Designed miniproteins, single chains, continued (2). Designs and how they scored, part 103

Each design is a single chain, and the fold is of that chain. pLDDT is the mean over its residues in the fold that is shown.

## One batch from the design tools (miniprotein)

Design m7587
Fold by ESMFold2-Fast:
Structure m7587 (fold): chain A 80 residues (1-80)
Amino acid sequence: DLERQKQEYLIQAARYQGQKAFFSMQAQADIGAAKKASLVDPVAAAQQAADIEAKGKQQNDLLDNLIQTYQQQAQQLESQ
């Protein structure tokens, strides 16, 4: 059943999109906490925020690849 397989791929893509959103919210919360520390040490707070952003970028790149793969698989089934 091509329609069922297509739905499974779209569900997987949606799950990874949800994970990406969740990790983005966590990163923003951590950056917010680092900014509060900027009143004491603005340089250390900026470095902490940069480190969180760098890790988030690596994770987002992996999730984007997974999302794109599942979306392409769903599109390929639609073309059949």
Scores: mean pLDDT 79

Design m7588
Fold by ESMFold2-Fast:
Structure m7588 (fold): chain A 65 residues (1-65)
Amino acid sequence: DPAVNELLEPLKDVDVTDVRQLVGAKLRVIGLGLDLGLSDEAINKALKLLDEAEKKKLPVSSYLK
């Protein structure tokens, strides 16, 4: 997903296990997605991957292509 990679690439070094960093990352995904004119579907996919990374304790870079 090029749109999802575009949303997550700036967040590759974010620690999603830190609640404040996770919330900040979600806000950045929404803001960047709106700024780039991306679809709600792409924004929601990126948000779900952040939640998955938190649950699995994996870095965001694990979801980049």
Scores: mean pLDDT 83

Design m7589
Fold by ESMFold2-Fast:
Structure m7589 (fold): chain A 81 residues (1-81)
Amino acid sequence: MQIGAGAAVATEGEVVRVTLPEALPLKARRATATLENGETLDVEVVRVEQVQGPVGPHTVVDVLARGLPTGATVVFTLEAE
């Protein structure tokens, strides 16, 4: 989810970090990545944390993106409850 600032996604080694503009009560259990060819891969959620920024709270989610091709479009789905 993103309002005004655009979605922030960064890759660090085998980890994809997603920064959301609000603090969200996410319980990360499962993430699924879908590649351009329609192939679906299960990925592991390794961290969910609320971080205080200078303009407000953010939610940071770290997901393992092992075996994904460079430049592929990846969509992560998280469970929240």
Scores: mean pLDDT 60

Design m7590
Fold by ESMFold2-Fast:
Structure m7590 (fold): chain A 89 residues (1-89)
Amino acid sequence: SFSSLSAAEQVGEMLRIIGDAIENNLDEVFDLRREVIPPVLELSRQLQQLLDNNAPQEEIDRQEQLYKKEWSEVLEKVKEALDKALERL
């Protein structure tokens, strides 16, 4: 167990765990950037176009609901990635 290691070995093992957690976070962040973020950015662009063109409020509200739903899904995936990284500490 960790407690049975020498002080130097305990420091080494802790640094290894932290390093692995950082590396795993980066891989998951790159996957989110590639797969999940671009669709949400496109919805944001579409919402901005509706605002710029003074579209009917009902159309703006509908697009805002779609954007909020997709953004909530992105935030959930980010939270899952962070929770997974923290479980390895």
Scores: mean pLDDT 69

Design m7591
Fold by ESMFold2-Fast:
Structure m7591 (fold): chain A 108 residues (1-108)
Amino acid sequence: ERIPELVALLDDPDPRVQQKAAYELGKLAAESEEAAREIIRLGGVPKLVALLDDPVLPVQTAAAYALGALAATLPEEVLPLIEEHGGLEKLEKATEEVQAAFEYAYKK
């Protein structure tokens, strides 16, 4: 319902706001294909990929969760976007916790 606002909050200077926005977008994407499509349309995927490099681990973990949820819901659209923006390379180099968050959401 607040998808455009949540996508904009991924750019917020407060890491707690970024973490909450990424987590909520992931939950919405996991429950609704329409929500996942709207997140993609609003450029959510490249913003979430950028957050994988965030210095705050909870932000990285929430972003990985959201990307996994998006990829589970719309794999044909999302996986190429993650790859195009360097997200697969970032996930391969990420901590085990961040990788696990993506895989947990993607496989569920």
Scores: mean pLDDT 87

Design m7592
Fold by ESMFold2-Fast:
Structure m7592 (fold): chain A 65 residues (1-65)
Amino acid sequence: MRLSSIGASALAELKKVLPQATEEQLAALERAIAEKDLAGLRAILESLGVPADLIDGVLAAAEKV
């Protein structure tokens, strides 16, 4: 699956809230979104210190795609 539109949008939103995240971390998040691995996506975001409210928003956006 190509993530050109979805991945770019998700990465832009994540960069706004996680400007210190590495490219490797963002790639892992993009992959979790593509695979609809919501548990993995949540775990990665929690390890990056993202607040639960923002995690819920990211998961909702990923699921709606």
Scores: mean pLDDT 68

Design m7593
Fold by ESMFold2-Fast:
Structure m7593 (fold): chain A 98 residues (1-98)
Amino acid sequence: EAEVFSRALYVADILRKAKLGSEEDIEKLKEELRQKFPENYEEVVKSAREALDDPEKLREMLKEGRVDEIILAGLETDINKTIARLFSIAIEEMKKLE
C-alpha cells in the first residue's frame, strides 16, 4: 500500500525534525497536537502507544491516516524507537511493491 509507505516516511520525518530541535520545540509540537484531541487526549495517546509495539496495528493506523496520533505517541514515548518502527513498516511495504 503506497499510502502506508508514504505516511510512515512522513511521520518518521516529522519525528526526526523534532529530534533535531530543542526540548521547547518538542513541547510546542506536543501542545499543537494535544489541541487536536481536547476531549480524549489520554485515550488517543494510550491507543497509539500500544500500536507502536504492534506492526499490524501501526500499519492500520497509517492506512487510516491517523498520523497525528502516531506523532504524538512517538513524542510522548521514544522518538528514536518510533522512527525505527516506522522505517521497518516502510521497508516491508516496499517489499510488497517489488
Scores: mean pLDDT 79

Design m7594
Fold by ESMFold2-Fast:
Order: C-alpha cells, then structure tokens, then sequence
Structure m7594 (fold): chain A 91 residues (1-91)
C-alpha cells in the first residue's frame, strides 16, 4: 500500500467513525498511522490536496488531543522537517 493509500484509508476510517463518538476514539487511528509512517514517509511526494489534508488533520488533533497524542505528533514532525515547516497548530 502506498503512503497516499494509507493516508486516504486513515481519512476514510475517521469519517466512518463520525462526529458522535468520543474524541478518544480517533486517537488510536492517528497514533497507528504516524507510528507506521515515521521511518517511511515523504511529505513532498504527496499530492498538494493530500498535503493540505494531512496538515489540517495533524493541526486539529494536536490542538485537541491528549498529551500522548501530542507527543506522537511532535515526534513525527521532528522526523519530517518539510512537514514541520508547514505545521501551524491552533494555540
């Protein structure tokens, strides 16, 4: 599965959970994706639309997530400086 297919699968799984579940229901899916992609990810190889989707997703979950999720996001950003430069979380 390509990185784009993995990201699209994550987005589809998040949408399938809907908005009526606790925020904690989304966190395992985000953590799993980021941990799997940490060492094998090229942000610049994503389409511009998927780059925007990923940045928006990470900014949202960083702003509202648990300390554990924030740490996983920070570790992922530190591993991918190109993505980190475009990351603007809600503060």
Amino acid sequence: MTQEEKLRKLLAELEALGDSVPFSAYEPLIKKFLEEMKDDFDFDALSPALQVELITLLEFFYSLGSPELQKVIEEFLDAHPDLKAKFKPLL
Scores: mean pLDDT 77

Design m7595
Fold by ESMFold2-Fast:
Structure m7595 (fold): chain A 55 residues (1-55)
Amino acid sequence: MSGGEQFELALDLFAEESKKLLEEAKKNNWSAREIFARMGELAGRAEAEAAALAA
């Protein structure tokens, strides 16, 4: 898999999980700080998952 393919996969994973995270944040009244912190964790996780799938 190319780096571009890994990046596209990571973006797709991040986009889908971000939608779920934002819905959960709205239901639980998360603060902006909590949302940004979890978005950062999610981005790192999506990148790691895409890299694992590419290996």
Scores: mean pLDDT 78

Design m7596
Fold by ESMFold2-Fast:
Structure m7596 (fold): chain A 88 residues (1-88)
Amino acid sequence: SEAEREAEENRKAIEEGFEEIKRELRENGLLTPELEELLRRSVGDGAAYREAAELVLKRMGREMSEEERAELDAAVASGEAALAARAA
């Protein structure tokens, strides 16, 4: 039950992070239906999350910063941990 609660809390944290990212993308005119769908699928899918992040940066014409990479790695790790906990 504790592992399930931790997994649910991690999922909510990831969803909150995506809402923040979507807000930023909307403000910059970069949020497309394709990217929004990728972000939706990335909840619990680290590969989709990385793909979405790479697509955003490519559209911005810039490389991923160290801070952005650390944030991405943390989000992917949280998603993988949540999936592993639910599989147990």
Scores: mean pLDDT 68

Design m7597
Fold by ESMFold2-Fast:
Structure m7597 (fold): chain A 78 residues (1-78)
Amino acid sequence: MEEEKEKEEEAKEAEEKLKRAIELLGQVSGTDAFNLRLEAEAIKAENEEYEGTVKAGELGEKKARELEDQRRREEELA
């Protein structure tokens, strides 16, 4: 619960990793990038405390939605 800045930094890193994975998906296609992301998330969750993992996931999911929505809008706008 303490160190809210740590969670914010982790959310940003997860956001960057998701962004890069999405970009790689466009080139590599396949579901390999998605599988790698899941594995990385599992390892990260084990490293963090149980209490932190739930909220970290919520932030990551929220940021992922924003990134996905932003990319959609950019593609639509061209």
Scores: mean pLDDT 56

Design m7598
Fold by ESMFold2-Fast:
Structure m7598 (fold): chain A 60 residues (1-60)
Amino acid sequence: MKLTADQQKIFDSLVKEFKPDKKTKEKLKKALEAAETVSQLTAIALIVIGDEIDKEWKEK
């Protein structure tokens, strides 16, 4: 499905701020496309942030 304007803004904001790799971008995009509520969008943003933090912690 296409991202809504709200989903696209969140996606663009996260990509700009965290500069995720291609794998994380695809994961985020699919999750946002499945989100139907603002609460789900917020939860997905927190999950992506957590994933980036976990990468930094585990890489060394």
Scores: mean pLDDT 67

Design m7599
Fold by ESMFold2-Fast:
Structure m7599 (fold): chain A 81 residues (1-81)
Amino acid sequence: SLVEEIKEALEELLKLVEELLKEKKVLTDEEGYRISVTEEDVELLRKLIEALKKEAPKWSKEEQEKLLEEVKKAVEYLKKG
């Protein structure tokens, strides 16, 4: 289901961000800025992901599709770093 795809994508996103923190790797954004992940960023993302897992199932299908697209874009972006 769309909700299960969202949950899976959110879990993958969290795992990738945690791996970047452990490796102390720096990402380059689309504008060429160098981004470092902090422990505070991981904590904030974890809380956001828990909230999205709880709230997203209540959203419209259109809102769920937009969330999934954005999360998948973030995952793809992190995999390129």
Scores: mean pLDDT 77

Design m7600
Fold by ESMFold2-Fast:
Structure m7600 (fold): chain A 87 residues (1-87)
Amino acid sequence: MKPPQVTVEVFDSADEAVRKAEELKEEAEKKGIVVVTMEGGLSLGTTNKVIEAIKNGKDAIILTSRGYGVPTAVGIARGASENPVVR
C-alpha cells in the first residue's frame, strides 16, 4: 500500500497560515485529505488529527507560520510519516 503523505507548509504570518488552511479545508475534505494548523495553539487534538488521518490511509497537511511552530509541525510530520514534505 502507498504510505500516506504528510506535508508541512510554512507561511510568513499566522493570519496567512489560517486563511490558507480554511481555503484548503473545503477542497481537501472533498479529496479525503486532513488539514490542520499550528496557529490554534498546540493541542493533543491537532496531533491526534494527523495521526488519525495516517491511520485511515489519508494524506495530511500541516500549516504553520515561520518560527517556533515549524520545528513542532516537522516533528509531528516525522512522527506520522517516514518521508514528510516541508515547503
Scores: mean pLDDT 72

Design m7601
Fold by ESMFold2-Fast:
Structure m7601 (fold): chain A 99 residues (1-99)
Amino acid sequence: ALVILGERTPENLALAEGLRKLGVDVHVLDPTPAAMAEGGRLLRARYPDATVRRGVSEKGSAYALAESDDLNRGLFVVNGPATPAQLAAMDAFVAAATA
């Protein structure tokens, strides 16, 4: 499994540590367009047939959901509160992941 977290909060760092102990490949990225574009390229390289979309959760967090037969589930990327800057970072992720 692959998990990408788009914010270095204490909660995301604790989640990443817990998931890594379960053998999950976890990447914690800075919420910048450049860092998130690298995350999108990583997703595309590992899951070239993935479809990726951006949304905003009921809690106001920006996310991207990727779906692929090889993933056998959606990949969830949490970028923190849906500010214009964080939406721009997530848009860079989606653009790189779908290139």
Scores: mean pLDDT 73

Design m7602
Fold by ESMFold2-Fast:
Structure m7602 (fold): chain A 117 residues (1-117)
Amino acid sequence: FTQEQIKQLFKNEFTDLDKDGDGVITLEEFLAYYTDPNSPLYMSEERARELFDLYDVDGDGEISFKEWLIGQLKELGVPESEYSADDPTATLLQKYATAAGMPISLEAAEEVVKEVE
């Protein structure tokens, strides 16, 4: 993958859920995505809510791009000692990209953050 292809993949992963483009995923958007029976990721509303609560680390009812990245790092089994909620969003994206086997430069990660947020 080129850096441009990797940028598009990570950008699309979040923006596919962020339907209104406001830079956060609401509970309504999350449920609509995961409870669509035509989706390959289909799950029950109960399980989708449990997953939302895992990503919604601060409990504000919204998943920020940063919270989404932390959730992805947890799902990939990256040790909690390797990242922090205090890390810049671009740094968290780099860590996620590396864990996913598609490393991205800091410059490219910063560009994705600007386009998503």
Scores: mean pLDDT 74

Design m7603
Fold by ESMFold2-Fast:
Structure m7603 (fold): chain A 80 residues (1-80)
Amino acid sequence: SDLVEGLRRGRQAMEAAMAQVPNPSAELQAAFAAFQARIDEAIRIAEAEPPDEEAALAAVQELDALAQEIGAQIQAELAA
């Protein structure tokens, strides 16, 4: 379950980053809620029996893309 542990660490890292934003926009809050929903889905996929490696890889790639977008928005709002 190294993947599940990595996903949980990713959630914690994003929560910590979000906590640094004093007045998060509605857009950033919505993006973060979507990220949390996607990471919960990725954990379900990773814990499925039998394992679906293709589905797990696709879920991780989607989360990486979303995390990059949220990270950029956090940087923009911290600079404001």
Scores: mean pLDDT 84

Design m7604
Fold by ESMFold2-Fast:
Structure m7604 (fold): chain A 80 residues (1-80)
Amino acid sequence: ALTGQLLAKYLNNINNGKPNLSKENTEIIEKLSGKAASDKEVQEKVNAIYKEQARLVQAGKIPVSQLDKRNTEKIKAAFA
């Protein structure tokens, strides 16, 4: 129930091209990219990461509890 509601909000945000970034992920992006987290190219890149991780959850390949950790790891890799 609660997990499904969180996933639904996550999917709605990425479908609108506006992924909800945590403070930690915002700071990581700004430090590694030198750009604001609100930058269009940054948001498009983050959205692609979030969408792929959501696809893996929907396919049953990863639990929803791993979304935040995987998003953070993929962001670090993508912006390094």
Scores: mean pLDDT 76

Design m7605
Fold by ESMFold2-Fast:
Structure m7605 (fold): chain A 111 residues (1-111)
Amino acid sequence: SITMGSLKESLSQFVKETIEFINNNLEKLNKIAKERGLGVEFKKIESSEELAEYVEKLGVQNFLQLLYEAGFPNLEEKSLMVVHHAVFEGGGDLFSEETQKAFVELIKSVK
């Protein structure tokens, strides 16, 4: 069973690795974002709150797809617990506004 402790560890690791990945791949991410017309430009991210702002602008689906296309290692495995928890809190619809809000709040909760 998934515990709150396991979720916190997975969430903290996912946020840390995502910030590091984005900061190491800014040119590639900005190229993909421009080619897809996503209306965002990535700058160096220094906090979970700054990361959450990009997720709010992109939406969860576009955010995860952008990381996947940029070559984020083992994205599905590393994001699984966070995505599953956000979907559960959002009533079971991955593309709902409620799931989007839950995912953003989870990212913001990382200190």
Scores: mean pLDDT 83

Design m7606
Fold by ESMFold2-Fast:
Structure m7606 (fold): chain A 71 residues (1-71)
Amino acid sequence: GRPAAPRLEPVNKEGKVEEIEFRVDAPPGADVRVELKIEKISDKEVKATARAYDARTGQLLAEKEAIVKVK
């Protein structure tokens, strides 16, 4: 059967669904490539990592990591 993927949502300390803000310090006029990686770290927790790269050089410009609780 098809695996049912759980809905992954970031939660704050109070257990509220929170929007993940991701800010990138890029040079003016730079093209930015964003990569999102999701990894299981425990039975009830998933690690979401967002990385922003300069599309021309491949330089890492910003990285943000969030732990998402799966119910």
Scores: mean pLDDT 64

Design m7607
Fold by ESMFold2-Fast:
Structure m7607 (fold): chain A 87 residues (1-87)
Amino acid sequence: DEVAADAAAFLAKLPAQVAAARAAMPPEYWPYLDVLAEVQRMAAEGASKEEILAFLEELIRHGSPETARAAKDLKAALTNQEETSIP
């Protein structure tokens, strides 16, 4: 399935990105790391990109200001990928 292939490609890069972020990210960015960890867990469980975006919207709606900012940034990155993906 095309959707599964795209999710697998995204998930394959996620552990390396998380590891790099952990090495460089100071404790002040813990909310960002927490959001990334939850997205990684959802993706590993087979969640779709749309389900992940819906989860991020819930964090923006009900999360703390710092968690909401992290969720907004991650959502923007995922949305920008679609806009940049020109065949």
Scores: mean pLDDT 66

Design m7608
Fold by ESMFold2-Fast:
Structure m7608 (fold): chain A 61 residues (1-61)
Amino acid sequence: SEAARLRIDSAANRAARDAYERTRAELLKTVSEDEATDLANRAGAEAARQARDDELERLRS
């Protein structure tokens, strides 16, 4: 449904942003800005994937 799609997208976007910001802030203490940004983007992508899977499971419950 439209509502389910919006919920999944919202959860994924929130998870990606939060993971990116948290990971980047932590990594900037020890690695270069380029490395921190690359790793934070990967963390955000993984968090988005997990959030989509979690919301899909909730909708099947």
Scores: mean pLDDT 86

Design m7609
Fold by ESMFold2-Fast:
Structure m7609 (fold): chain A 80 residues (1-80)
Amino acid sequence: NPEAEWNKEVSEWLREGLENFDDYLNSDLESQIEANAEALAFRELVERGLSPEENPELFEKLVAEYKEKLTKLLEERQKK
């Protein structure tokens, strides 16, 4: 099942990104958040069968949404 395999790969990739959050606290957080947001947006577009080249506005919107989510998640973790 290609979709199940793809979703599992995305879940593993997200887990890897979350595991690296401790390293992100000591590096350029803004650059790391941006890179991860772009990767997550790209993965979501691929999951939908779309490309960033054909859907640049949607890609930029997804990048912005993921940047906000990642920033908020990081802030919540720091407050614990």
Scores: mean pLDDT 69

Design m7610
Fold by ESMFold2-Fast:
Structure m7610 (fold): chain A 86 residues (1-86)
Amino acid sequence: MEELSEKELLEAAEQAVRLLETALANIDKLSLDTIRQLIEEAEIFIEYAKKVIESGKLSKEAEEKLKELVERIEKLVEQLKEYAES
């Protein structure tokens, strides 16, 4: 189905944080194309997550946790963008 459940959305957000943190830890081993793809995919996820938050479909606890995870993803994306500059 096109819409993620609350649990799936939170798990996806946590996976995104771990993936981006791992990418930053190994940034010297990544191609520029890989870095750009990770940024693009993370920005798409951030946009989707913000729309879900605005929809009011989440519990208060899940909304607050997702907002925290989105903020972490945004900070990691900003760090990755420093390496994607050409």
Scores: mean pLDDT 82

Design m7611
Fold by ESMFold2-Fast:
Structure m7611 (fold): chain A 80 residues (1-80)
Amino acid sequence: MELTEEEFEEEFKKIQQELQQIAQQMVEQNVPLSVLEEMDEIARKYGEKATELYEKGEYNEALKTVKEALEEIKKLAEEA
């Protein structure tokens, strides 16, 4: 079943908040700038794909894409 736009926005907001917390934690841990730049690149690539899916009304796939970005960023933070 496809998510509604409202459900997508709610879940996306939660993911954005979690990403912000991870970014802040990484800065507080003095993670190298190169790692922060890699995180930003991951967010941009997945963000572009998620936007394309959102524009097509594929909210489930858009949310899955955003969650995949979060998972990759979490792995990057764990290795830092």
Scores: mean pLDDT 79

Design m7612
Fold by ESMFold2-Fast:
Order: sequence, then structure tokens, then C-alpha cells
Structure m7612 (fold): chain A 72 residues (1-72)
Amino acid sequence: FEELLEEGDTIAGSDSEAVKALIERARPSLSPAQQQTADLALRIIDATGSADPAADPEKALAVYKEYLAELA
């Protein structure tokens, strides 16, 4: 059971790291609007601890709402 959880955490961590690396690598090639989207995606990943927003949709939505409020 604990071994299975450790494996799952390792895979989830690897996916999050890979997504962050892809976003950072692409960032210099992005338009200003796409860079804002990338920044939001990084904030969501940091808040949820996952590259998948569905893993914690309430936290992802809260981060998105706060980001939109900052732009207002």
C-alpha cells in the first residue's frame, strides 16, 4: 500500500516537473498573452502540486480567480 502511494507520488512529481520544464523552455517563444497563461499554469501547478488541474479542481479554480482579480 505505501509502496503503491510512493510510486504514484513519484509519477505525479515527474509529470509536474516535466510540464514546468516545458513551460519554462517555451516561455521565450511565447506572446505576452501566452506568457500570462504560462504564469497562471505554473501558479496552479505550485498550488495543487500536480500538472493535472483535475487533481484538485477547487484549488485550481481559486488560483485562477485570484489571478483574474490581480489583472482587474
Scores: mean pLDDT 64

Design m7613
Fold by ESMFold2-Fast:
Structure m7613 (fold): chain A 70 residues (1-70)
Amino acid sequence: SAMKKEIDAIGQEYSEIQEEYQKRLSELQKMLKAGKISLDQFEKMVAELREEFRKRIEELKKKVRALEAA
C-alpha cells in the first residue's frame, strides 16, 4: 500500500537521522579529546546539534501523524 511505503520511507529517514546524529556527536567528542575544540565550544556545538535533530525528528513525527489521520 502507498501508506506502508510512506511509513517505511519515514522509518528509513529516521534511522539515517539517528546514525548521522551519533556520527557527528562522536566526531565532536574526538575533537574535544584531541584538544581541537574547547569544552565551551563543544557544549555549544552539542546544543546546536540537539536542536537541529530535535526539529528534524519533529517534522518526521508530523508526517507520520498526517499519514495516520483518517
Scores: mean pLDDT 84

Design m7614
Fold by ESMFold2-Fast:
Structure m7614 (fold): chain A 61 residues (1-61)
Amino acid sequence: MARVVEVETTDPVDGRTRRALLIRFDSVESLDEALAEAEKRGVKLTPEQRQALRDAVEWFN
């Protein structure tokens, strides 16, 4: 199952605190659920960005 978690992380290179959206997913199908949840949290993605993320997930799997 996909989960979207908002986290604060410290950049290991410059030590600055950054806010990041952590997306955990196991498959391309879970990615679609994670993207829908991210949009509800105010993250808006273009269709081109959504396709690029799907392509990246397939590349890593």
Scores: mean pLDDT 59

Design m7615
Fold by ESMFold2-Fast:
Structure m7615 (fold): chain A 90 residues (1-90)
Amino acid sequence: MLSDLELQKKILENSVRDIANSGEQSQQQLLDTLRRLADFIEPSDPEGAKRILELVEQAETADPDERIDLLVEAKRLLFETMEKLIEESK
């Protein structure tokens, strides 16, 4: 069976596939997903969760182009963190 962490990683992967061409609604959905998943990983990686939340906070106040770059970075960092946690759980 997939672990809860593996299921959440799949949700992240499918959240917004093309961030660069996404609209404001899709970007807001990704921000909400990133916050929820940062909270989810916090007990296992509090420093990783903090970094994701800092990127999310920056993205919310950024101009549109900067927001896209921050969302791409946050999604990548969170995905890599979740992969690391999955490997460490084996």
Scores: mean pLDDT 80

Design m7616
Fold by ESMFold2-Fast:
Structure m7616 (fold): chain A 61 residues (1-61)
Amino acid sequence: EQARRDELIQRVFRLAGSRYGTLGPKYYEEIGKEVGVSPKTVRQMVQDVREGRYTPPPGPL
């Protein structure tokens, strides 16, 4: 369960790069469609990271 959520979050941040949390709902809709989740889910994942509930994995490669 958490493994799936972690993979989704990693994919979201991989697609968003450093732009997550700075772009509006239109951006969440695009990411959601690419990842296969609703824009609300993308937004919640981004906010969880911003609130410190999820730490984006250090993506050095």
Scores: mean pLDDT 63

Design m7617
Fold by ESMFold2-Fast:
Structure m7617 (fold): chain A 68 residues (1-68)
Amino acid sequence: PKGLEILNDLKKKDPNLANDILNTIKKGVEEKDIDKALKDVKDILNKTSLSEEQKDEILDFVKDILSA
């Protein structure tokens, strides 16, 4: 999945930011609040220099995890 590859690349460049995203996903799974988790991940990604395409790929990956 492209979103996972982009997230892995982000983890190599900025491990703290990638960990913030992963912790946000984990909290979303625990709370079962998909909409809140997606919003929180979007807010983190909007602080990055990633392209809109790269952000969308990560969000699609996050949505797949939270919907499983």
Scores: mean pLDDT 80

Design m7618
Fold by ESMFold2-Fast:
Formats: C-alpha cells, structure tokens, sequence
Structure m7618 (fold): chain A 62 residues (1-62)
C-alpha cells in the first residue's frame, strides 16, 4: 500500500544519505544528493525490494 511505498522510499533515502555520510567520515567522496535520490527511487519503485536494497546498500557501503 501507500504506507509501504512511503516507508520504502524513506528507508532507501536514509540508507543512501547514511552511506554518503559514512564515506565522508572515512575520507571518501560523499554524494549525498545522488545517494538520496538513488535510495528514494529504489524504495519508491518497489517497497519490499527497496527496504531490502536499503539494508544491503547500507551494509555494503564503504
């Protein structure tokens, strides 16, 4: 439903932002806007996969 879609988009965006901030903390280039947009699009397109992708995205972040 809409709640799932919105939660997925929010989770994806947060994971993206977190990844960018984590990169900057470790002296790596940060692209907060791009990371946010990428996560948001993933979560909005498919909430279930978006949430799973957000988790994997955050875990895989360097």
Amino acid sequence: GEEEKEKGAKGGAEAGIGSALYNEKNGVKSNIDEARKNGEEFGREDPERGIEGAKAFLEAAK
Scores: mean pLDDT 66

Design m7619
Fold by ESMFold2-Fast:
Structure m7619 (fold): chain A 77 residues (1-77)
Amino acid sequence: SKAEEARRLAEEGIKLAMEGLKSEDGKKQVELGEKAIELGQRAARLGREAGDLEAELLGGVAAMAGAVAKTLGKKLL
């Protein structure tokens, strides 16, 4: 279902964002951050379409954390 897909994308996005935040390689942080933003935005959209508020929120969290990782990574380049 769209709800299940949204939750999986959000979980993957959060994992990538956390990996990015732990990295000391600026290029890797930017790449992981950008991927987390993409997955988080997809999860939020699918969660909204499915009426799954939790999936929408988790997608938003993934996108936000990804943006932080990307910004931090750019400072290390």
Scores: mean pLDDT 88

Design m7620
Fold by ESMFold2-Fast:
Structure m7620 (fold): chain A 61 residues (1-61)
Amino acid sequence: GAGDLRGVDPELVMKGVAALRKLGPDISVEEAAEYFGISREEAEKALDIARQLLADGVVEA
């Protein structure tokens, strides 16, 4: 839920949301990592959080 995100880096969340909005919901972890210049692990976490926020209706893509 939204409360679970309080300890998460807001920049990482925003990067995931931006990737899904700009590049589409089917973006790979590798594409997101390359796009933002971050590690695959950081990209995976960002995309997982962003996809969860979209599924919960908290953000729109």
Scores: mean pLDDT 71

Design m7621
Fold by ESMFold2-Fast:
Structure m7621 (fold): chain A 89 residues (1-89)
Amino acid sequence: SPEEELRRLLEEIRRLIEYALGFAPGIVQNPELQQQLVDELRRLVARVKELVEAHPELRSPEVERAIAEAEATIALLQQLQQVYQQQQA
């Protein structure tokens, strides 16, 4: 069901955010892993947005916060990678 899919997507997003923030120093040293995490978060956010557009009744403040937190995490990971690469140059 759309509700079941949304629940799983939100759980996956929260898990990836927790992993990314908890292991940020190690992730920054592995650009390939960082890119994979960014791509996966983008994929999950895109699917949540698609699902909510198709089923507007699933829209909630919790969903909006999860999207915002995921997008903030993506931005943070990308910024940390740029800083790390500049320090290696």
Scores: mean pLDDT 85

Design m7622
Fold by ESMFold2-Fast:
Structure m7622 (fold): chain A 75 residues (1-75)
Amino acid sequence: MEVERIVEELTEGESPERKEAVREAARLTVEYSLKVLKLSEEQAASMAEATALLILSLPSDEQAREAVEMLKKLS
């Protein structure tokens, strides 16, 4: 819930493709942080926010999509 709200705020005005890439990257980062790294919910949310900002900084929607595909391989 909290991560979804942060993603919506950060992606305001972005394309649907960019919004989806950021949302998926944030979700995968939370899952990886909780299941693999054994971080707390608060730490996982912070990692997801950092990942969202990274995806938003990529120059193209194609690069954002490719970054999400790489993150899927970690979960």
Scores: mean pLDDT 78

